# Designed miniproteins, single chains, continued (2): the designs that were tried, part 69

Each design is a single chain, and the fold is of that chain. pLDDT is the mean over its residues in the fold that is shown.

## One batch from the design tools (miniprotein)

Design m6536
Fold by ESMFold2-Fast:
Structure m6536 (fold): chain A 88 residues (1-88)
Amino acid sequence: MEERIKLLKELEKHVDAAVDALLAGDTQTASEHLRKAAEIAEKLGDTVTANILRRLAEMAADPTLSPLEREVLAAFAHIVKAIAKLSF
């Protein structure tokens, strides 16, 4: 339980950092944090969440994203974080 709680907190930190970066227009930093969150989800045994986060990281790395597209990705990343927390 203790290790799982630590990994969940790390996942939350990386998703929150990715959301902040997306809203600031820093697509490279957002992609890096989403990739780290995916690695943590994999360690938690949540392959579905890890795959979704990797896909979001790939999308976030696109420097041609409009402000609206970045906001949509940020909202989706936030939803994925909430789902991960509900997976116990």
Scores: mean pLDDT 84

Design m6537
Fold by ESMFold2-Fast:
Structure m6537 (fold): chain A 75 residues (1-75)
Amino acid sequence: SEELEKRTEESRLGMELAINTKTEEEFRQKVKELLEKKMFDAARSMIMQYRIDKKESTVITTEEIEEELEKIKKG
């Protein structure tokens, strides 16, 4: 499915962007750019990966991801 392939590619991009992000300011700017491009799966993937790395934890909830997404969208 082209739709599934696109979602997989966006998730991969989000993870790659998170790994290459060093500061909270860069993180917010990159997520905002993904949102402006309507790349929602990439934005969610980036938030998940970045927060896992920051928390020294492998677990982050869908609720935490959506809250962060809304916070960045408004800020």
Scores: mean pLDDT 79

Design m6538
Fold by ESMFold2-Fast:
Structure m6538 (fold): chain A 95 residues (1-95)
Amino acid sequence: MQLTPEEKALLEELDKIDYNDEEALIKFFTGIPGVDERTARAIVEILKKKNYSKEEIKEIVRKLFQLHREKGPLTKEDIAEVLGVSVEELEAAEA
């Protein structure tokens, strides 16, 4: 897996986050280009519902960074695919 040094540093910062601290996770995801606060909150809700492990969450973050680098701003379809959900499920989590 070829990550930039900056992407590796961000994944290491993710390792320091308490995954029970929903606000810390929302702030982290809001820092990803193309992810606003509403989308970040929906992401965290989906991670909680699916009981994703810390390693699975790191893989999701890695894929989001890679997609942003390769194609620019993330769409809801990109985020839903990386999370393994439908766009409709992602939008429902935003409610």
Scores: mean pLDDT 76

Design m6539
Fold by ESMFold2-Fast:
Structure m6539 (fold): chain A 104 residues (1-104)
Amino acid sequence: MEAEVTFTAPERDLKRAIVKVTNTGEGTVEVEVYVNGKLVDKAILRPGETFISIIENVKAGDKITVKVRALSGKATVKVEVYGIDAETGERILLGSATLEVEAP
């Protein structure tokens, strides 16, 4: 079973986006990070592991998609996406989601 969530960059340019993915479940998951449909990062997360993907030069309206697939067991994955404003350097929460996935 797979789940995904998409975040859209606000109407401002970001110096970078920080995608934080934490596996809070009992199963192992594969995580893929996409920017405007292009795969930019991939990781395998065991229970309790965290993955951080850093995306440089995010433009207004860019779409960041996180896809999660269970490799074993049942997993709960927390996704948090932060932007760093290009002009001010301020950290902005773009969004968060909790995804639940289970291996067949």
Scores: mean pLDDT 84

Design m6540
Fold by ESMFold2-Fast:
Structure m6540 (fold): chain A 55 residues (1-55)
Amino acid sequence: SELLEKARELTKKVIDAMEKGDFEAAKKYIQELLDLAREAGLEDTVKTLENELKK
């Protein structure tokens, strides 16, 4: 559940960065979120994030 808490916190940081127009910070947090999702075995979440980054 610690991994889930970190993923939740990173998701908030992504949203905050996007709202401020700081897309470089948002991309950094998305990459960190992706790494955590892979470690947690969240395959559906990993695929969703990879598809969003591919667009």
Scores: mean pLDDT 77

Design m6541
Fold by ESMFold2-Fast:
Order: structure tokens, then sequence, then C-alpha cells
Structure m6541 (fold): chain A 58 residues (1-58)
């Protein structure tokens, strides 16, 4: 989805404001959260961002 692409771009640009806004305003499916977590693992991204996604997936 376009939202997943925007999220990935924000991760690559280290745009934490956009990342937080997307996480607060978007209802991600369990599958989308799993895809994003795998993407973050591949990039060795911020641990706090991974934890936030895991919490939203509960």
Amino acid sequence: SSVLEEFKEAVENKDYLTLHNLLLNTKFSKEEIEELLKYLDELNADESLKRLLEELGK
C-alpha cells in the first residue's frame, strides 16, 4: 500500500516525525506490521521503533 511505501521512505530518511504520525494515524493489519518489522530488521533500524510496532500488533 502507499502507506507502507511512505513508512519505508521515512525509515530510510530517519524522519521520525513522519514515522510517529503514520503509526498514530494508520490502522496497520497484522500482516503489514509483520512486513514492517522484517524491513526494520533488515535495516538494523531503531529498536524503539520495532517495539512500538510490536505493541501495535497486539
Scores: mean pLDDT 73

Design m6542
Fold by ESMFold2-Fast:
Structure m6542 (fold): chain A 67 residues (1-67)
Amino acid sequence: NPVIERNILRDLMEHGGLSREEAEEFLRRASRASEAEIPELAKELMKATGFSLEQATAILRAAREYV
């Protein structure tokens, strides 16, 4: 879903402080991740952005489902 993809990229860049390249890489990894891989990816996203575990997990699950 290109609207959801754009919204996730915007949140990662504007609120998470990621570059476009970093945001696109997290989106790509999340879209290809299994549910079992999400907790570890969420920890990486938290370290890169300062998002909470809940925020990071929600963004990554949205990317998995809709991108």
Scores: mean pLDDT 85

Design m6543
Fold by ESMFold2-Fast:
Structure m6543 (fold): chain A 87 residues (1-87)
Amino acid sequence: MIAADTAEAAARMAARALARNRAPEAWVIGATAPDFVGAVVARREEDAEAVLAQARAGKGVASGTANVQGEIPAGVTEIAAVRVPGA
């Protein structure tokens, strides 16, 4: 899937890109808002759980650490998580 219009599609698209580039194990959290579709990549399960909890609470997630890449705005309506096994 090349285009993403749902949280699951965004997460799967990012996960597929990571797998294709033989990235190490990662967790991908996809999210949608009325004017946003995107994903955040977390390198550890604990970071993924924190991102998922923050997004579900309606809070934005900003990238700024080596373990979390990408941004999710506040007020997301749909959230999905996908694990990428290490290459």
Scores: mean pLDDT 71

Design m6544
Fold by ESMFold2-Fast:
Structure m6544 (fold): chain A 89 residues (1-89)
Amino acid sequence: NNLAIAYSNRGNAYFNLGQYEEAIKDYSEAIRLKPNFAKAYYNRGKAYEKLNKLEEAISDYETAIELDPNSEYAKDAKKRIAELKASEK
């Protein structure tokens, strides 16, 4: 779905600008249009993590792993989940 990819790409641009709430909105729209979009879940998890919404971040990382367990971003998601669970303050 070209529209889901476009939202994901705009979300990435917002993320790179530090506009994490806007990034989450665009990733959420990408996921609505393409519910199996594992990379969008991973990227939304990263944005939640930047906003210190750790429960939402972990949930999105777990979903990304479930949708595409052998991807490079699934490996990073597993590492991030472990770090977030170990480093809660």
Scores: mean pLDDT 87

Design m6545
Fold by ESMFold2-Fast:
Structure m6545 (fold): chain A 104 residues (1-104)
Amino acid sequence: SEAKRKEAEEYGQKGVKLLEEGKYKEAAEYFEKAAKIYKELNDEVGLRLVAEGYKAIADELAKKGKYKEALELYEKALKIYEELNDKEGIEELKKNIAEIEKKM
């Protein structure tokens, strides 16, 4: 539905804003809300934007040594890319996950 798509877009925009503000946990929560709606709508464009959002948060958490939290978000992004059959995204996230696992 159009109303649900708009709701997901607004959640995604809020997630980006929170990420820019360094509010990583809140940013992840908003991307999770957006992902739920985009999955129900089979919106591949929206899901790709959410995967990029999860990866961006995970990158920042990894820089802060929060490897467990970063790993969880990389895994969420990987799952989305696998559902989208995005070979490049899958390869990149598997490399990020392997790098974090070596630091744990």
Scores: mean pLDDT 90

Design m6546
Fold by ESMFold2-Fast:
Structure m6546 (fold): chain A 81 residues (1-81)
Amino acid sequence: VEELVERLRALIAEAAADPSLEKALEGLRLLAELYRALGNEEAAEAAEKAREALEAGDWEAAAEYNEKAVEAGRPAFEKVA
């Protein structure tokens, strides 16, 4: 879990300096892995769907799935923080 958190933090810093579609897709992939490692399958599935939609160019669906992942993942992050 620590490795995934470190990679996600590094990617967020990189994306802040130089945002790109590739970094967004990698971020969603790492986020899905992190949620699954924490036992939150609902948030992991939503993050995977957001990545698939973003890769397909469906920005509206990607945003919707990302919101679902954030909402489903919120309790797990509060416990880990």
Scores: mean pLDDT 71

Design m6547
Fold by ESMFold2-Fast:
Structure m6547 (fold): chain A 99 residues (1-99)
Amino acid sequence: AAEEEAERVLENARWAKETGDLIGLLVQVRRLADLAKEGKLTPEQVKEALEFAEYVVEGLRDAVARLRADPNATPAQIAKWEADLKEAEEVREELKKVL
């Protein structure tokens, strides 16, 4: 059921944040944004999902900045993390539009 799916994804997102798994959190936030667009999240759940999206954006910005400062970082590694950051920013904007 949609309600059970929403709560499961939120629980997974909370755990990813607690364990510092930014990429895992991005995956869950993407799922939350899709559920929000389908009208399957409450306004309170959309707000929590947006807070996770903001956290992922800030964490990935820090990660990209550190990677760009690393002389051993490859262009491919930088591009991968910049792509993840771009996705996180897009998910944040999608969640803002649902509110």
Scores: mean pLDDT 87

Design m6548
Fold by ESMFold2-Fast:
Structure m6548 (fold): chain A 59 residues (1-59)
Amino acid sequence: GPEKRQLALELLQQHADAILSQDPSAQVRIEQLSEDVFRLTVTRDGETTELVLHVSELP
């Protein structure tokens, strides 16, 4: 439901903030791919990594 979607966004934002705390030059982007799927994209030193979070995977 909306609560799990909000939790997903909060978890991704927390992860993004942790990355930026360690490397302020990093580029971070959070995208909603569907109602139940979010993506965090991180670019550092020319490397791009993606973390996909499914709302159904949240407790």
Scores: mean pLDDT 79

Design m6549
Fold by ESMFold2-Fast:
Structure m6549 (fold): chain A 64 residues (1-64)
Amino acid sequence: NEDGERNREAAERAAKEGDGAGAATAAHQSYLMGDKEGARRAAEAAEKGGADRAAVETAQNSAA
């Protein structure tokens, strides 16, 4: 859905800017909206973007 796509784009943008917390938040929102693929992508973006360890764990838990 459009909201899911926006969440994925927001997570990727946050990760590129080094905002791991933003990426983790987007992952959780995607998961709550039923967008498991978006949650997984956001979790990967948070990890690859060098996010804080706690933020990465939050994103991974949202994707699981």
Scores: mean pLDDT 68

Design m6550
Fold by ESMFold2-Fast:
Structure m6550 (fold): chain A 83 residues (1-83)
Amino acid sequence: MKEEVEELLKKAVEYLKKAITALQEGNFDEAIEYARKALEYAKKALELDPDNVNAKVTIQAAENIIRLAELGKKDPEAAKKAL
C-alpha cells in the first residue's frame, strides 16, 4: 500500500517534470500529454491515500500545466506572460 503510493507519486512527478520541460520549449501538445499522465498517476495515489498532500499538490500542478499549455496553443503571447 505505502510502496504503491510512493511509486505512483514518483511516476506522477517524473511526468510532471517532462510536462514542464515541454511547456518551456513551446511543445504544448506534448506538455498536455505528459501533464495528463501525471494527473492519472497522482489521482491513483490519492485514491489509495485520500489525505496525501503530495498527491493533491501534484494534481493541482498538472491541471495548471494543462491550462497553460491550452492557452499557449490558442494565444502564445498570453501564455508567455503567464509564465
Scores: mean pLDDT 83

Design m6551
Fold by ESMFold2-Fast:
Structure m6551 (fold): chain A 112 residues (1-112)
Amino acid sequence: MIEEQLELFRRVAEEVRRELLAAGVAPEEAREYARLAREGGVESARYFAAQGRPEEALEVLAVGMGAATGAELAALEREGAAPEELEAVFERGLEEVRREAEAILAEARAAA
């Protein structure tokens, strides 16, 4: 389950990065999109987890945080960031999704 959500995160991050770059979105607008996507994803994940729906919680978390990471990458790429900086941002996003997913699953098991 977690590995499937990490793959969803990777796919969404790449799709959002590509779309925002193709649309020529300014770095500031991309970062605002990232903030809203992260906030919405985390809030929705907590809502579904509280309803006893951990699978849906993990999916919306992966999508929201993937979109946020993709938007951050698009902003950095538009600003001419080095490949090492882009990789670091991606790795940070991936680790955050893994931590949050593990927390949701642990809480779901404790509530069972």
Scores: mean pLDDT 86

Design m6552
Fold by ESMFold2-Fast:
Structure m6552 (fold): chain A 56 residues (1-56)
Amino acid sequence: SLEELLEKLSETQRKILEAILKNFGKTVTVEQLAKETGISRSTARKALREIRKLFS
């Protein structure tokens, strides 16, 4: 389940993934993810890349 997967991620990665899931079906930019979560753009991009690899 997605919730079990979320428990394995870091706090930063969980925040980014949750924001992505909240916006599922919409185009979401790294800028929007960073602003929504309060995380820097560079940190959000790193988290997104790690999540993307997990889903590949």
Scores: mean pLDDT 73

Design m6553
Fold by ESMFold2-Fast:
Structure m6553 (fold): chain A 85 residues (1-85)
Amino acid sequence: SSDKKKLEEALKLIEEAIRYLEEGDVEEAKRKLEEAIRILESLGTPEARIIAAVVALALEYLKEGDVDMAKKLLKEAKKLIEKAL
């Protein structure tokens, strides 16, 4: 379904963001997360709204320089997407 493809695309963007954070590229990670949030918000489901909120919280921690907390939240977002697939 279209919704499944969007969830898979959001998952890929979150995984790419985690890799960028591990490489120290916080700005590319932020761009990937902003794209993931747009895709998740476009779904309009309760599950997608919760995942988008977790990703948005991770993005706020990145703005504060807390990369470790951001990575924890992104790993939680991944688990939520995997459960929804």
Scores: mean pLDDT 89

Design m6554
Fold by ESMFold2-Fast:
Structure m6554 (fold): chain A 60 residues (1-60)
Amino acid sequence: SLIDELKKLAEEYYKLVEETNEKLLENIDDPEKRKKIMEEFKKKLKPIEEKAEELNKEFL
């Protein structure tokens, strides 16, 4: 169902944010490593956001 898909997507997003924030905190004084962590985060985040936008479009 649409709501189940959105729920799973939210779970993926929440977990990704949590893990990314932990990695960023461990590297707060290393801007180069933080850039790489954010680049990886954005790569994983983009398909999640695109799916969320599609699902939201179907609800409206």
Scores: mean pLDDT 81

Design m6555
Fold by ESMFold2-Fast:
Structure m6555 (fold): chain A 55 residues (1-55)
Amino acid sequence: EELEKLVKGVLELAKAISGSDNPSKEALDEALDFVSAMLGLSEEEVEKIRKKLEE
């Protein structure tokens, strides 16, 4: 449940940054880095979110 919410947050942020419904890998990485820094996510949590974004 928390993972799904984080994935949605990263995707929405990436869309906002890129101005596109299909954000680039760079925009997704930037959004993920921003969210991980703000929430203090571990490398393991970041990897789980990244895998879900690729589904």
Scores: mean pLDDT 78

Design m6556
Fold by ESMFold2-Fast:
Structure m6556 (fold): chain A 71 residues (1-71)
Amino acid sequence: DEKKKKLKEELLRKIGEILRLIGEIEDLRRELEEAEKKGEDTSELREKIKELEKEKEKLLEEMEKISKELE
């Protein structure tokens, strides 16, 4: 039970991190759209979005592993 409790707490922390990353990615995508409308250089914004998407993907993989351990 204590092991399951720790795994659930870790899962909840990772879910929180994923939700924060989703929000940050959405904010950057809005900035990207505005920059594109103004004809500004979007390369830095695109790279930042890619890095956050990769971080989100890693957290999702870790979350899946923890979820399987709870089964």
Scores: mean pLDDT 84

Design m6557
Fold by ESMFold2-Fast:
Structure m6557 (fold): chain A 94 residues (1-94)
Amino acid sequence: MAIEKIKERIENTDNLGERVLLGIILSIFEEMKKLNEEGKVTDETKKRYLLEIARALGVTPEELRELEKMSLDQLIERVAELTGIPKEDIEEVL
């Protein structure tokens, strides 16, 4: 599970900035997983949470507007690049 891989990265990192960033991503992924289990996730919901991850990473308001125009698949690829988390691991949580 992608969530367990992120938890392992948090436990193994000595970098406070990386730990904080991974903690934010973990919280977003845990909320998404919960909503998926409740059957409340739509493609719009998935896109919203991916945009929240991008915002947490410090993407500018101008870059965020460009991300909002992307398809779900394009946004998953871009968030994978920004986080260093594999695309397939992000898709598993969505």
Scores: mean pLDDT 77

Design m6558
Fold by ESMFold2-Fast:
Structure m6558 (fold): chain A 79 residues (1-79)
Amino acid sequence: MVEELEKKIKELLEEGKFEEAVRLATREAFELGTIKITPEEIEALRERIEREGARLGKPEAAEVALLQLDVLEELLRKR
């Protein structure tokens, strides 16, 4: 992942915009094809969402984003 994209994802996660962070990663990997997201990066993003969801008191928003991340992981298995 390029540094600019990683920075934007980090900012979204720190603001509690977990669904937007997962959507951005999904768009860049699958719609635009500009990056390759590895299973390890998916796991790292999952851990970050869980941590930030707890920190910000938004566990429900984190849970929704984690479900979207499971869909992204499934798409990676098919490609």
Scores: mean pLDDT 74

Design m6559
Fold by ESMFold2-Fast:
Structure m6559 (fold): chain A 65 residues (1-65)
Amino acid sequence: MKKEIEEKILELLRTGSPFSAREIAEKLGISQSTASRAISSLKKKGHNIRVIEVPGKGRFYQLVE
């Protein structure tokens, strides 16, 4: 079950667009904290995910590949 969420997030990030944890959560029907934790897990597994902090807009995540 956790692997399914991670796979869906990875697929979403593979579109090349940056997404906030809120946007990912809304698209997948999960909590923002669950989305953030899954992104951290993907980074630990070796996926090259950039964290982009935008003043006033929050934190966005982008897959480099």
Scores: mean pLDDT 78

Design m6560
Fold by ESMFold2-Fast:
Structure m6560 (fold): chain A 100 residues (1-100)
Amino acid sequence: MVPEEVKKEIEELKKNSIEKIKEALENKDYDTLIETVKNFGKQMVELAKKYPEAKELIIEALNEVMVEVGKLMKEYNVPLEIEKEVLKILLQALSEISKI
């Protein structure tokens, strides 16, 4: 069973990353958007390495963030090139976690 502290860490990381992404999108700050999703992906990969028992929960959280970010990028009319880069970063993180 995944420790409660790890579940809380995953949820806080999701919440904080989505809020930062939303702020970046409101300001059309695509550099901050890209860096935020890149940092989120890296943190999720490191968390999966530290807690392999949480791997499935981390994959679920990453998929939930991908859906929410995809929705937000369409809502804020993000350029297709930026949307593709963001999705590539998140898919790369998912691939790395899947290898753990």
Scores: mean pLDDT 87

Design m6561
Fold by ESMFold2-Fast:
Structure m6561 (fold): chain A 74 residues (1-74)
Amino acid sequence: SMSAEEQERLERIAKLARARYAGLSPEERASTLQSLTSAIRGNQENYENAPNKELMEEVIKEQEAQIAGVKAAG
């Protein structure tokens, strides 16, 4: 289970992303989502080579929260 502090932090990240990307056109939003999902995929593919796997998991969670925010903006 996730701590309340961790949940609040991820919710803030998603909220900020939603606000930041609210003004994008559908085409700009699609491009932004492609860029963000590509970044997550790169981190997932490099997970086994990460010097700190716990930090990498946290980065991936933050990136997933950003994607959720961008999707919620449309």
Scores: mean pLDDT 83

Design m6562
Fold by ESMFold2-Fast:
Structure m6562 (fold): chain A 75 residues (1-75)
Amino acid sequence: MKLSLQDAVDQAITAAKLLATQGWLSEEEAEEAIERLKKLGEAGDIQGVIDLADELEKVSPRLSTYIRSLADQAR
């Protein structure tokens, strides 16, 4: 299944919100990730989304892996 970059970003934002609700991310960490995802989506920067996923691996391996998978589907 091929996703648009906007669909990938929207799903990643939803995942970040869900993880914050479940206590797997702090509210601050989730808000930072969401803001960066919004900017990268607006710029059409698929590589930037992948780079963000790599940065997030130390904070949330689950979110990192999911974002990376979504970005790969948007290529």
Scores: mean pLDDT 82

Design m6563
Fold by ESMFold2-Fast:
Structure m6563 (fold): chain A 82 residues (1-82)
Amino acid sequence: SKESLYALARREVAAAEALLAEYADVLPPELREELRRLVAELRRAIAEDAPKEELQRLLRRLVLAEAEATMVVMKAFLDKKA
């Protein structure tokens, strides 16, 4: 349902914000800015009761950006760089 999608979107926004709070200094500036932008866009879409298709599109992009950020963090730890 659209409500279930909204609940998932809110959870993913919270997860992305937590990732940014903990690892902002480890993330490349471009990826950091993309995550912040997607969080802001998804929050706006929720507030404006955007169509299901728009919520799904933004959510997919946020999930992909989060996966990329997670890979960057893990690589930094494995490479013992930061």
Scores: mean pLDDT 85

Design m6564
Fold by ESMFold2-Fast:
Structure m6564 (fold): chain A 87 residues (1-87)
Amino acid sequence: SESAENRYLRAEILSGSGSLQSSEDSLIMSGSESPLEVRIEALQDGIRYRVEFNGSISEEQIFNRGESRDYLVLPNRELRVNILEPG
């Protein structure tokens, strides 16, 4: 499976087609022809982040080490996870 990580988060493709990219403080997940299911896991405690997807910005969320969340990226759309306060 395809994966990408930085010091805070790891992302892995669970299903579908697309790509994952990481930078120092963000993860970008790009869907292709089918919906892309991605799992994001926290590698540190106290990570504060926002998710930008489908033209919307989420409320601030918190991750602690070992927690995971699954996201669905629509075809030909992007989802970005921005780290705000890494703890």
Scores: mean pLDDT 80

Design m6565
Fold by ESMFold2-Fast:
Structure m6565 (fold): chain A 55 residues (1-55)
Amino acid sequence: MAEEIAAEEARRLYEETGRAPTREELIKALQKRGVEPTEAALEAAERAAVSAYLA
């Protein structure tokens, strides 16, 4: 699922960097995984990033 992969990429990036990833980083990660950066996928990634900010 594009949304699932996007959220996973966002979590991975923040775990590695210690901060929420930017939209640009998420788009690049999706492209590397062969996932189209659709609005739904980006929204899922953004949700994961927000959760990192709230934690």
Scores: mean pLDDT 73

Design m6566
Fold by ESMFold2-Fast:
Structure m6566 (fold): chain A 60 residues (1-60)
Amino acid sequence: HMEELIEKAKKRIDEAKNVDEVYQAAIDGAREAMDLPEEERTRVVEEIAGYARKKIAELK
């Protein structure tokens, strides 16, 4: 379940062409995780944020 949300967010981040699109993809992914229990939500958000940071570094 949480793995599906992480993979969807990573796919959107990979498809982003600029930094603004990466931020939007990460925000959308984190928003989808808001209904998860706190522990799972934290893990999903951290994974998405880490992946977004990596993608932003690749675009600069």
Scores: mean pLDDT 81

Design m6567
Fold by ESMFold2-Fast:
Formats: structure tokens, sequence, C-alpha cells
Structure m6567 (fold): chain A 61 residues (1-61)
């Protein structure tokens, strides 16, 4: 999926910024959630994106 590939690239960029100390852990987690929510909104039929979003929400609850 082009949407999933784009989300995964943006997630990697967010991880790189977190590892470099450019963003806080809270900013990283909020960024991850926003990226996956945007991905699912753009492609609701992508089961993998939905599963990743659900896993992330569960881990953050």
Amino acid sequence: SPVRAAVEREVQGLRDRFVAGEISHDEFLRGLLALYERGVAAEPDDEELRARLESLRTALA
C-alpha cells in the first residue's frame, strides 16, 4: 500500500528524531499515534495499518 509505505517512512523519521534527542518520549508517542490515525483514515481497508494503530492504542492505554 502506498499509504502504508508513506506512514512507515514518516514513522522511521520520527524514530530517528527521538533517538537523536530532538523530541521527547511524549512527542514521539503522540506523533506515532497521529501518523497511524492519518494512515487508517486515508486507507480504512488496510488491515495492517488498523492492526498497528490498535496495538499502539492498547500499549498507550
Scores: mean pLDDT 83

Design m6568
Fold by ESMFold2-Fast:
Structure m6568 (fold): chain A 65 residues (1-65)
Amino acid sequence: SAEEAGALGREAAEAAKAGDLARARELVTQLDSLAKEAGIRSATGVVARAGAAEARRVIEQTEAA
């Protein structure tokens, strides 16, 4: 669901901010899989892709420190 994808995206970003990059990457992988299964045009897929992209940005910012 879009709600589930949104929750996973928030959890991934929070894990990355906390420095738990392993957990953040695991959640990004789950979001990518969810987006693939739901389809690019579905609400769930759109939310999952957005969440994965945001989490990746936070991971990169944390690693660049």
Scores: mean pLDDT 81

Design m6569
Fold by ESMFold2-Fast:
Structure m6569 (fold): chain A 62 residues (1-62)
Amino acid sequence: KQELIDKANELSEKAVEYEKQGKFKEAADYYREASDLYEQAGNTKLAEFYRKKADEAEKKAK
């Protein structure tokens, strides 16, 4: 399950990078994938945290 957490961390870092570039749609997609991986790894708190970040980025993309 550590591999899922490692991948989620990488995706969340990419999401932050895209968000800083103003690419909110891409950021939202990566935050959502990271959230899903954290949930699969059993880390519900991080999954919820990144889900909220994905929703906020998606609102900014519109």
Scores: mean pLDDT 83

Design m6570
Fold by ESMFold2-Fast:
Structure m6570 (fold): chain A 98 residues (1-98)
Amino acid sequence: MIRAAFALPLVDYDPETGTGTVLATVIVDKDSDIEEAKRYAIELAEKAVRDNPFAKRILDIEVEVREHPFDPDKLIVTATATVEVDPEKIPPGLARRL
């Protein structure tokens, strides 16, 4: 079962490539359906991208599964979305802070 889920805001913006990243993390029990957990992490990342006013589209999504460092009965599933940023929506100066 899913125990916790969260998404981080758009980070690591590169003005030369026009890309940034969105991270979504899901914590599940070790005996959970891992493929369902991966799908949920992807859906959470996709929603975070859609809700972000600077994101234009998703270019790639990578999913990683790790054992929880402090709880052997849990797994951490992370979806990392690489996104194209809309340069017309970035205020002058903000692009240098992303």
Scores: mean pLDDT 74

Design m6571
Fold by ESMFold2-Fast:
Structure m6571 (fold): chain A 87 residues (1-87)
Amino acid sequence: RPARLPPIDPTASPEQIADRVREATAGHPEADRFAQATLEAERVYQEKGNTPETVEAYRRLADAAERAGLTNLAVSYKLIAVGLELD
């Protein structure tokens, strides 16, 4: 039941990743907002690749998830941001 995302999968569509966020946050009042924000961050990744802008987008998602009490989702976003910075 923990809200965790896998690492960025280049074969997954942004919509598939957003659906995973909805599933992981099921029952939370901000689930749709996080799914939509994740969709937008994935679109930035597709348009610009592994850039500081994409890293910052995921870091902002992590901070928002922590404030919403979605600690496991926040950890997943941080891991994505770190992975992008290392590659």
Scores: mean pLDDT 74

